# Designs tried in a protein design run: designed miniproteins, single chains, continued (2). Part 12

Each design is a single chain, and the fold is of that chain. pLDDT is the mean over its residues in the fold that is shown.

## One batch from the design tools (miniprotein)

Design m4410
Fold by ESMFold2-Fast:
Structure m4410 (fold): chain A 96 residues (1-96)
Amino acid sequence: MIELEQPAEVIAREGENVTLELRVRSDEDNEYEVQWYQITPEGAQLIGQGQVQGEGIARLTLNNLQRDDSALYRAIATNLATGEKYVGRGTLLRVE
C-alpha cells in the first residue's frame, strides 16, 4: 500500500519563495515519478516533476510568488515498475 501526504494548506506572501512537499509512504522499496500539477478553473497544468525512491519526500519550489500562484497544487506519484498512479489530496496555496 502507498500513502501520499501533502499539507492541506500553505499561506505565503507575495514575493516569497515556498517549497511544497509530498511525502510518499510505502511498505515497498519502489521508485516513483512525482508530477506536480497546478489546478485552476482553466484546468490542470504540469509545472514540475522529480523522483523518489521508497519512503521519501518530493519537493516543488515556487519562487517569487504572485497572487496568481494561488491554486490547488496536486501531486501524482507513478510507480515506475508497474505504471500504477496514485493521486495526492493536493495542497491549497494562498498568496496574500
Scores: mean pLDDT 83

Design m4411
Fold by ESMFold2-Fast:
Structure m4411 (fold): chain A 71 residues (1-71)
Amino acid sequence: AAAEAERLVKEGQKLLKEGRYEEAVEKFQEAIALDPSNAEAWFNLGKALDKLGRTEESRAAVEKGQALRRA
């Protein structure tokens, strides 16, 4: 599960670099479904959402990632 989630995060990061923001969101959401404690997936989800202008959802994702790092 953790290794699969990490693979999905890397795929999402590649899509982000290519400007494929909606597809990047899908990959990060899949990673979170497999490993909800993966803070990197939440931070990257926030970045992809910000690129789509979904600022409120972006902030919620970043806050979740920060909370996981504090635990």
Scores: mean pLDDT 87

Design m4412
Fold by ESMFold2-Fast:
Structure m4412 (fold): chain A 67 residues (1-67)
Amino acid sequence: MEEEIEREIADAFALIWAALTKKYLSQATEEDVAFLERVLEWAREKGASPEAIKALEDALKQARDAV
């Protein structure tokens, strides 16, 4: 059950940060990019859904292009 809860949290967290990143791209900093890279690694480790991982990867790419 702990693993299941961690996966759900990772999935939600990845989706939330993907959405926030895309909404606030103009305010992205190098520190934000580094934080998102850590979130992506953590989400992958916890087994977040492919859709959540892809959304965060896409948002992270956009953030890197914006800084």
Scores: mean pLDDT 79

Design m4413
Fold by ESMFold2-Fast:
Structure m4413 (fold): chain A 70 residues (1-70)
Amino acid sequence: KVKELIEKAREALKAGNLDEARKYLTQAILSLSIEERKKVVEAASKAMKYNPGDRRAALEAAIEEIEKIL
């Protein structure tokens, strides 16, 4: 289930549909453990800090972190 959600999030991101990418990513995150969620949030926060205003960078960082966990 999580793998399918992440694949859909990546497809939405490639299409430039950031809202859809966030929607699938959120569903994937809700399927993770609390410790896994913490790692994903930290990765996204770090991406936002180094790429201010770049919502795509935050989504990419979160997706990559979940892919490492899977």
Scores: mean pLDDT 81

Design m4414
Fold by ESMFold2-Fast:
Structure m4414 (fold): chain A 89 residues (1-89)
Amino acid sequence: DIDGLIEALRAKDEAAFTARLRALAEKEGVSFITAVIRALELTKDDPEAYEFLAEMYKKLTGKDYTEENKERILKAEEEGKKRLEERLK
């Protein structure tokens, strides 16, 4: 749930946050990386949360989070999700 994600994020509990975010990503039918990017977009006004999520993005992708990387990955994930949904129909 969203409240559990916020709690884990504020506590900087990587294990709890990762588990909860993965569960949310599965429920929404998106990749874990897409869920991390969406969380980064929602936390732009919270420097501590943004920093924690940017570090997680770097650990997952081996690359620093930037606006250019965000747009590229979000576009690829959106196209992938649409192809999967079309195939499942």
Scores: mean pLDDT 73

Design m4416
Fold by ESMFold2-Fast:
Structure m4416 (fold): chain A 77 residues (1-77)
Amino acid sequence: MIPKTELSDEETKELVEELLASSPDNSALISAALILAMSSSNPKHAAALLEAVAERYEKAGDLELAEKLRERAKELK
């Protein structure tokens, strides 16, 4: 089997969700996760992570940023 050097979409979403649940007020952690997703060569992986981050921003009340992140994720599909 090809060695997993990159997390799957589902694994990435779970990891981000756990990190955000542990530090829900940590915008720096959210930004780091977003940068990591955008650095990925896998657009599906990046899109899934962007959607997870967008949901957290929406819950934080930043609806405009959440919408921009969802639009970005949609472009990657």
Scores: mean pLDDT 62

Design m4418
Fold by ESMFold2-Fast:
Structure m4418 (fold): chain A 70 residues (1-70)
Amino acid sequence: LSEEVKELLREALEALRAGDVERALELLQKAHEMAKDNPELSKGIEGAIAALRAGDVVAAEAGLEEALKL
């Protein structure tokens, strides 16, 4: 996993903790484009985006924390 993708995921998690869902989605979409060649990470990011679009911030935070462990 590249440091650039890790930084985007960390920034997205910080944005969610600050209540900035719009910023988190922007960062996650950018991270997803960069992670297309890593299927496990790509699916984790897709899950976090889907959770945020459904309004489930807790699930999105959990998914991001798991993605950062990959």
Scores: mean pLDDT 81

Design m4419
Fold by ESMFold2-Fast:
Structure m4419 (fold): chain A 100 residues (1-100)
Amino acid sequence: SEVEKLEEEVKKNPDDYDLWVKLGATYLNLGDYEKAAKYFEKAVELRPDDGTVYTMLGLAYAYLGDYEKAIEYFKKAMEVASEGERKALEAMIETLRKEA
């Protein structure tokens, strides 16, 4: 499977940011939010200034029902976000605060 191939590649190249992002996104699409969050966390450790991965972490934790972590990652995404992205992230945070 694609996930098995990606998991073998990240073992061989643990500092390859793009492989961790791709692995996280693949698990997110499969509905395995815990694995998605785990692999996106590896990606953000390698590039802490990438707002896109923080947004993906926020979404994964929101799907897990961990709204406190989801809000924290959306806030981190906002620190590096464009003007338009920031407004969308603010709306996501407000929605989760109402559900928490």
Scores: mean pLDDT 85

Design m4420
Fold by ESMFold2-Fast:
Structure m4420 (fold): chain A 57 residues (1-57)
Amino acid sequence: SMMEEAGARGAAASAAAKTPEKAEAADRYGTLAVIHGGQGDREAAERAAELAERAAA
């Protein structure tokens, strides 16, 4: 589901982060992606997941 995909991307981003600050930022965006995915807002979920991945980098 969109929620599972968004959650997996957020969790992967947080786990890949090299600092606690980046991990926290990625986790926050990942949570937002799950919320939007649960509401059926695919575009918002995708943007939030992308932000999680970018925050982790």
Scores: mean pLDDT 81

Design m4421
Fold by ESMFold2-Fast:
Structure m4421 (fold): chain A 79 residues (1-79)
Amino acid sequence: SLEEIAEKAAEAVKELLLKQGVSEELAEEAANGIKSAILTLKKPLSEKEKEILIKLFEDRGISKEVAEKAIELANKIIE
């Protein structure tokens, strides 16, 4: 189901962020953001949507490199 895919993507993003040294609270917030995006869009992220999410992660203190890895991982799970 879409809900199962969204939850799997969120869990994978949270695990990646935690391994990269992102705090538990911020990793959970970012993972929930990914889950919400997937459930709202119901499709793989476009290049523009990836850009927006990467910027949102950066604005919250996640480095661009880590944000890009997390967003690409989420999109790979959706595809």
Scores: mean pLDDT 84

Design m4422
Fold by ESMFold2-Fast:
Structure m4422 (fold): chain A 62 residues (1-62)
Amino acid sequence: SAEAEEYYNKGRELLAKGELEKAKEYFRQALKIDPDFEKAKRELAELLIALGEYEEAEKVRA
């Protein structure tokens, strides 16, 4: 959906700025709107791995 894409795009912008926790929240919101949003799943999983949050990363990837 357009709303999920807006959250995803904002999350990407926040990642570029180094705002990792805010980026994580925006990717989570995108997935709440569209649980099958593959790009948001990948970005969130990679970010969670970088933050050491491995259990959540596996759940998101599924």
Scores: mean pLDDT 85

Design m4424
Fold by ESMFold2-Fast:
Structure m4424 (fold): chain A 105 residues (1-105)
Amino acid sequence: SSLQAQIEAHEKAIARLKAIKERVQAGELSEDEIRELATFLTMRGSVEKILAERQGDEESVKLYQEIIDLTNEAALTGDRDKLLQALDLQIKAEQKELDKLKAQL
């Protein structure tokens, strides 16, 4: 795919994460839905951490480890504030990747 298509995909991913964050902040998710979302983000973060390790991206490895720690706690406890912290870090990680892609233009 073109570099522009990759940039657009990451911009859409960031927009979707921000929309999810707003719904969590608004109290639209039940405790069970918070646990389910946190479990999903833990699995995703684990995969993305492995990919970052293979690329030697130490900053992304650290970000995904922090996400995994927060989402593991949210999955166990249903803690909305920990899920919100994890979503902020996930948005930061996606923005970092977007900035790298834009630098290639």
Scores: mean pLDDT 88

Design m4425
Fold by ESMFold2-Fast:
Structure m4425 (fold): chain A 86 residues (1-86)
Amino acid sequence: MERKREEAERLLREADELAKRAAEAAAKGDLEEAAKLLEEAARKLEEAARLAREAGDEELAELAERAAELAREQAKKLREEAERKK
């Protein structure tokens, strides 16, 4: 139980780091790179949610799943903006 929860927390930290890098890329106008980083963050958050559920931590799982959904939506918007800037 605790090992899976610890792994989920590690994935959350990795996703947060990717989200910060995505914000920096977006600020520089690198929208495609920012979208890619957010897509990677969303994937890690989805895995963290699965591990949290297996550990019986429904609160952490719901938080990670919601964060993944938001990251996916942000990546989609950034890809739309990148397409318009062609």
Scores: mean pLDDT 84

Design m4426
Fold by ESMFold2-Fast:
Structure m4426 (fold): chain A 88 residues (1-88)
Amino acid sequence: NPEEEAQKLLEEAKERLREEIKRLRENATTDEAKEYLDKAEEYLDKGDLGSAAVYLNMAKSIEYTPEELREMHKRESEEIRKKREEER
């Protein structure tokens, strides 16, 4: 059932984002990064994983290197590739 699998993936992604937000908050040294993390949590609560990921990435850009952001993009590209294989 695609709907059940999608919900499971969303729930797991939500939990992973929560863990990453918490971890980043422990390492965050700027108020700007913390504000982005707060917004990410708010969007997670509403189920907007995309918006949550965007704000998490903004916080990461302050605390992490661009190279780590590129690794996240590679992972997302692989997911998009899988979706394209379901070509109609």
Scores: mean pLDDT 73

Design m4427
Fold by ESMFold2-Fast:
Structure m4427 (fold): chain A 59 residues (1-59)
Amino acid sequence: SLEELKKELVDQTVEELKKKFPEKAEEIDKRSAEILASEDSPSLIGGELLEFEQELENE
């Protein structure tokens, strides 16, 4: 289902980001949950997650 796809995408990204930025685990959870809640399509969620990951990587 689309819900399962969105959840899997978010979970995979969150796991990777927390591994790189354990200090920001709470922020990563909050931001990813907001992205999941605000976007209905998996492609838009994926795009927002990639932007977020890039922001964290650039810092």
Scores: mean pLDDT 78

Design m4428
Fold by ESMFold2-Fast:
Structure m4428 (fold): chain A 100 residues (1-100)
Amino acid sequence: IDEELLKKAKELARKAMELAKKAVETGDKELAEKAIELVKEASMLLLKATEDITRAIGLILRAIGIGLDLELTGDPVEAAKRALELAEEVLRLAEEELEK
């Protein structure tokens, strides 16, 4: 288990949560896009650090799906809400791995 990668994933997930919350409040598409990018990056770092490869891949695919849905529907508030939920899940998993 790579503690430095887990700490970085946790940091990016927290930042994604902050941007996603602001995107929900403002409807800012750029903030929603940045939150999705950060949660995807956090999930990729988690993939490198975790033994649960399948779960980490699932998180990455969900982040990609949120980004694609935003491009197709143009709903930044809904995309930001989904990015927030995903970022919270990534943060929780990184914390669980650090405690084991």
Scores: mean pLDDT 83

Design m4429
Fold by ESMFold2-Fast:
Structure m4429 (fold): chain A 65 residues (1-65)
Amino acid sequence: MEELKKQAEELLKKGDEAFAAGNYREAVILYTEAARLYRKAGDEEGAQKAFEKAQEASIALNRAG
């Protein structure tokens, strides 16, 4: 459980870095995987936060096309 949460936190951080760099496609992938791992770890709050970031990145990606 703790291991999954740590992996989710690392993916969330990488997603933030990708988003800041304007690499929205990579950010969507990283945030989505982070949300999945947070859910597996039972961290509902973490999963929701990662999911919201993934949605934001997805909107940015669609608008960038």
Scores: mean pLDDT 83

Design m4430
Fold by ESMFold2-Fast:
Structure m4430 (fold): chain A 66 residues (1-66)
Amino acid sequence: SDEEAKKLVEEALKAVRAGDYARAIALLRKVGTLGFEEQSTAAIAALEAGDRVAALAGIEGILSLL
C-alpha cells in the first residue's frame, strides 16, 4: 500500500541520514516490491556508489509520489 511504502521510505531516509546504508538498502528493496522498483533500484545504486546526495534526492522523489 502507499501508506506502507511511505513508512518504509521515511525510515530509509532516516537510515541514510544516520549513515546506516545497509539498513537503507534493505528498506529500499522492500519499497521496490511495492511499485517503485525503478526509483528504488536507482537509489540503491547511488548508495552502493557512495553518492549520498543522489541517493537522498531519489528517496525524497519517491516520498513526493506518496
Scores: mean pLDDT 86

Design m4431
Fold by ESMFold2-Fast:
Structure m4431 (fold): chain A 82 residues (1-82)
Amino acid sequence: MTPEAERLIDEAIELAKQGTPDAVEKAVRNVARAAALIAGLPDEQIDSLAKALMNYLKEKYPSVEEQAEAIRRAAEALRQQG
C-alpha cells in the first residue's frame, strides 16, 4: 500500500468516529481516493466513486451513525488488503 493511501484510510477512520454527516462525506471521499490509488484508477473517477459509495450508504443505512460505522469498517478492510 502507498503511504498516501494509508494516510487517507487513517483519516477516514478518524472522520468516521466523529459521526457527523459532514465527517461521513469526507470519510467516503478519503476511502474512494484510497481505493482509486490502490487500483490505479485516474483522479477523474474519484468523485464518481465517492458519490456511488455515499449513495450506497444512504440506501443501506438509515442513520448517520450506521453510515459512519459502515464506512469505518470499509476503511479498515481496505487497510488490511494493502
Scores: mean pLDDT 83

Design m4432
Fold by ESMFold2-Fast:
Structure m4432 (fold): chain A 58 residues (1-58)
Amino acid sequence: MELTGEDVDLLNELAASGRLGPVDSLEELAAQVQAVADETGDPRLRALAAKLRALAAE
């Protein structure tokens, strides 16, 4: 599974807005993105969190 340009742009936007903290793994990154998705209800962030978890499992 590969991240699209839109996925990368979403990650950069979350990082720039201070919504992402320090992470040691893709699983931790996926958990943080999932938390923002749950708070905002944004389906794009839910899809991104699922992709990151799948990528971490590879």
Scores: mean pLDDT 78

Design m4433
Fold by ESMFold2-Fast:
Structure m4433 (fold): chain A 50 residues (1-50)
Amino acid sequence: SPLDGMRKAMLETGKKLIDAGYSLDEAIKQAERVFPGVTLSDEDIEELRK
């Protein structure tokens, strides 16, 4: 679905922000600004912690 593609792009954006030196919480906040209306699940957040 289109939402699955947007969620995947949001996760990749979050990973890039963490690689750039952002904290997990700040990376999620910035990714939410880029993808308004897309929510990350607890499983998605755990993937970003790895």
Scores: mean pLDDT 80

Design m4434
Fold by ESMFold2-Fast:
Structure m4434 (fold): chain A 66 residues (1-66)
Amino acid sequence: SKEEEYLKKLEEEEKELLAIWDKLSEEEKEEVIKRLRGLLEKLKKEGASKELIEKLEELIKKLESK
């Protein structure tokens, strides 16, 4: 399903992003957080699954805590 594809893509992007997070500039980090927050709001409006929403929220929280 489209949702399952998004979950797999998000998991892959999370792994890659976490691996390079400390190498990103402050501007690049801000842009990533902004894009993820925008995606989260869009997914909530589109009625995405609780699992997908929670996964994205946890990623944003983890990145903001670094």
Scores: mean pLDDT 78

Design m4435
Fold by ESMFold2-Fast:
Structure m4435 (fold): chain A 110 residues (1-110)
Amino acid sequence: FAASTPEEKAKLEERIAENPEDAEAWLNLGLIYLAFKEYEKAIEYFEKAIELNPENAYAWFNLGLAYFKLKEYEKAIEYFKKAIELAEKQNDKELVDLAKEYLEEAEKKL
């Protein structure tokens, strides 16, 4: 539930400076950049979160969403499919349904 604030961003940047393996901090900072519509920065942070925790279906979904916002629909489709695969394995039906909706929208844009 994201109200992005400069204070919240600074706190996450401090967490990463103290512990660069804090996958949650990388993911949350990516979400802040996504909310600011800084999609290229959001991608960098989501990619780092995925390097640290490749089973995080939400990170894969948000990576796909950032590419979708950049109109890179083929990459968005790839990452939404990965998010669906992981979410199904984790029995996260809500994320499966959400990622499938965005997958269909991305496919319509091709």
Scores: mean pLDDT 87

Design m4436
Fold by ESMFold2-Fast:
Structure m4436 (fold): chain A 56 residues (1-56)
Amino acid sequence: AAEAYLDGRERFEAGDFDGAVAAYRRALELDPDAEGAAQARADLADAEERAAAQQA
């Protein structure tokens, strides 16, 4: 869970928004009630929006 979230953050900062989305979703699937889950959901939404913009 924590490792997947940190991976998502690193991908997001690198501009790999598709990778960030995948990593954040993995983190939430492993532990949806984890500390920081609300932040992970917010980061996921931001990454999804940016990934869609890159694909368009």
Scores: mean pLDDT 75

Design m4437
Fold by ESMFold2-Fast:
Structure m4437 (fold): chain A 116 residues (1-116)
Amino acid sequence: SISVTESGGGTVPEGGSVRLSSKISGADISKMDVSWWRQRPGEPLEFVASITSDGKVYYGEEVAGRATISRDAAKNTAYLDLRDLRRSDTAVYYSVVYSTETNKLVFGEGTTLTVV
């Protein structure tokens, strides 16, 4: 019933910036915790950023100072803005949505970022 669709990946130059988007369907984003996770080639899943339903934001150590997480309730969309991109930011980025009402985690299919 709840689905997540990530977009905004692609090939981006080192030192550039990107906006990744997470469109949520079947639930109100204002009632959800939204987090971004990434999987670099050959590495485990890594925490990138989160925004809680009450508006608190958290950032992973590797992206602190280079990332901004936000949401647009009218568009039911969460954003991850990454700047000063490094080749090590090359990964598949997943949006994970947690519903406190249903106690369920929903993952999208991911969006691939390649930094060249």
Scores: mean pLDDT 88

Design m4438
Fold by ESMFold2-Fast:
Structure m4438 (fold): chain A 66 residues (1-66)
Amino acid sequence: SAREEAQALLREALAALRAGDVARALALIDKASPHIDPAQREATRAALRAGDLTTAEAGLHDLLRA
């Protein structure tokens, strides 16, 4: 399902973030974007662009729990 595909992309984004690959994390979130909450997506993207990795990781966990 689209939700399961988005969840897989978000798990990959979390792994990329933990490895320090912010560009890959952003690309994976963008790929999942049609199937995730827009407000939480934008907050997580903004945190990644700002280098706020703690907020970004929390945002990815919130998206995964949705």
Scores: mean pLDDT 83

Design m4439
Fold by ESMFold2-Fast:
Structure m4439 (fold): chain A 79 residues (1-79)
Amino acid sequence: GLPEEVREELARLAEEARAALEAGDVEAAVRKAAEAIKLAAEAAGEELSDEQALAVARALAERHGPQAAVDAAEALARA
């Protein structure tokens, strides 16, 4: 499992991403999801740049809608 401090930060980022999406701020939602993806990857021993993490979150949003990026962040927080 992930360290407790990483799980708490992931939960915070996922909550912020969801709040941004509910407010209609798609760019903020995708950016917060990207931060969660980067943090989870780093905790798993994978190196992702901010640009690479943002590209992943944007690709999810473009292919499956911005909800998919937020759902991914929430899933990472529950892992």
Scores: mean pLDDT 85

Design m4440
Fold by ESMFold2-Fast:
Structure m4440 (fold): chain A 55 residues (1-55)
Amino acid sequence: MKARAVKDVPLDTPAVLKLKVGDEFEIVKELPDGNYVGRKDGKEGLVGKDKIEII
């Protein structure tokens, strides 16, 4: 499953996926709270559902 960032996420922590508006990445897992685990450039991290659009 593929997603695109609609909002910047400037966090550089290991637990959160850093994103810029327009970045496309893979959804690895959907969490029960509606958030996601995404993968970009070989790194995995948390992604808020309000920051992305599924494509």
Scores: mean pLDDT 78

Design m4441
Fold by ESMFold2-Fast:
Structure m4441 (fold): chain A 87 residues (1-87)
Amino acid sequence: YESINKEVLEELAKTGGEIKLKPFKVTDLSGKITIKDVPEALKGKTLRFKVKVNGKERYLEVTVSGDGTLSFRLPRGSEIISVELVK
């Protein structure tokens, strides 16, 4: 299901605004989310995710590594709602 992917990150790099995602639930038992090949414009930038963890909304800030990898952990059953670029 298309929630957080390369196309979303390319659009985020162009607009710098909040991108709202279609509902996506974390089903992996490890809770680890890894996105590779993040656009060069976002390397070293901090992204803010609006997430729902145990039924409650919270914000998670994650910095894209210099190699273009975005990795973070959420408990299984968490939802990702939106992503924005921290300026």
Scores: mean pLDDT 73

Design m4442
Fold by ESMFold2-Fast:
Order: structure tokens, then sequence, then C-alpha cells
Structure m4442 (fold): chain A 66 residues (1-66)
């Protein structure tokens, strides 16, 4: 769960950097769902790592909004 959330957040960040906004948003939403499940199960460290990567992806996406 936590590992999958991190992997999806990393892939979302890569897609955001390439300008694939729609696919980046899809993977970001899925990563956030899995990170929430990981946190609920006590996997706090991996959930926080996924959230950090998700924040970076969101910042890249905001730069493409202009």
Amino acid sequence: MGEEAIKLAEEALELAKKGDVEKAKELLNRSQGLATQALARGDTERALEAAKLAKEASEVLKKHEE
C-alpha cells in the first residue's frame, strides 16, 4: 500500500514534468487514496513520503496552468 502510493506519486511527478496534466492528475488522485489507506494502517512514514511527492507534482502542475 505505502510503496504503491509512493510509486504512483513518482510517476505522477514525471508526467507533470512532461506536461501530461490529465494522466498526472489521475495518478496523483490514486496515490493520495493509497496514501490515506497506508496512514490508516499505521504506515505513516511511507504515507508522508507519498504526500511529499504528491505536493511536488501539484507544484509542477500549477506552473503549467499559466
Scores: mean pLDDT 80

Design m4443
Fold by ESMFold2-Fast:
Structure m4443 (fold): chain A 65 residues (1-65)
Amino acid sequence: MEALASLSPSEAAARESGVALRAIALALERGLSIAEAYREVARELEETDPVLAAIARLLAEEAAA
């Protein structure tokens, strides 16, 4: 939660859009559901960009609901 608190609304929206596009590309390439694609994006980004990984996890939960 701390990492997300440091983002401006427009910066958060831009990062969310980037994560969504990457997840859609992975879903199409690997035949994953959109929720699974978001989880895969979060897993890939966890070590290199924990803020994007957190956003991807939130989007995965929303897609699964």
Scores: mean pLDDT 73

Design m4444
Fold by ESMFold2-Fast:
Structure m4444 (fold): chain A 63 residues (1-63)
Amino acid sequence: WNNLGLVYQRLGQLKEAEEAYKQAIKLKPSAAAYNNLGVLLQFSGQLKEAEEAYKQALKLDPS
């Protein structure tokens, strides 16, 4: 799902990319999946949603 999201993002298919990242998160929450979602949401101008995705990534990566 994360790899599929990256492919859709490169093709400019932002809605399909968002759905793919959300499916990745449902199957296995990970900092990488939330970071990828955050980058996509930031690119599409959804800044508040991007902030929430990045916060979830930070909770999963306690570094």
Scores: mean pLDDT 77

Design m4445
Fold by ESMFold2-Fast:
Structure m4445 (fold): chain A 55 residues (1-55)
Amino acid sequence: SALEEARALIEQVRAGKISAEEAGKHLVRLLTAGEISEEEGLELARELREAAQEA
């Protein structure tokens, strides 16, 4: 699902495999396509910020 793909991207940021900027672009695309809700997007953005700090 789109939500699982977004979480996988966040874990790749945490592991240092991709940038938070790249993961953020994918998150915005999923939100714009309507594949995730605004509430889900806000939660994922919070997790992305945390993952970027851990990387």
Scores: mean pLDDT 81

Design m4446
Fold by ESMFold2-Fast:
Structure m4446 (fold): chain A 82 residues (1-82)
Amino acid sequence: KSTLEKILEAAVEAIEEALEKNPPREELPKLIAELLRKKLLERGVSEEVAEGAAESIEETLKNMSKEEVEKLLEDAKELLKL
């Protein structure tokens, strides 16, 4: 598996897990970022790459509605089915 594929898989898992916990919208980007970092470290991704991916996803999600995050999850899951 490529590093990008690992990031995409971990991101899908992190977003699903965070949405399932139904946090306030303000907490959602940080929760997803924290879960993504942990999942990437578990997959053997370096700390630097895991941190960078977590920061990037938090930045991306800060300006998104819950509905937009849900759609992003659906789109990412379809990409993984390739």
Scores: mean pLDDT 81

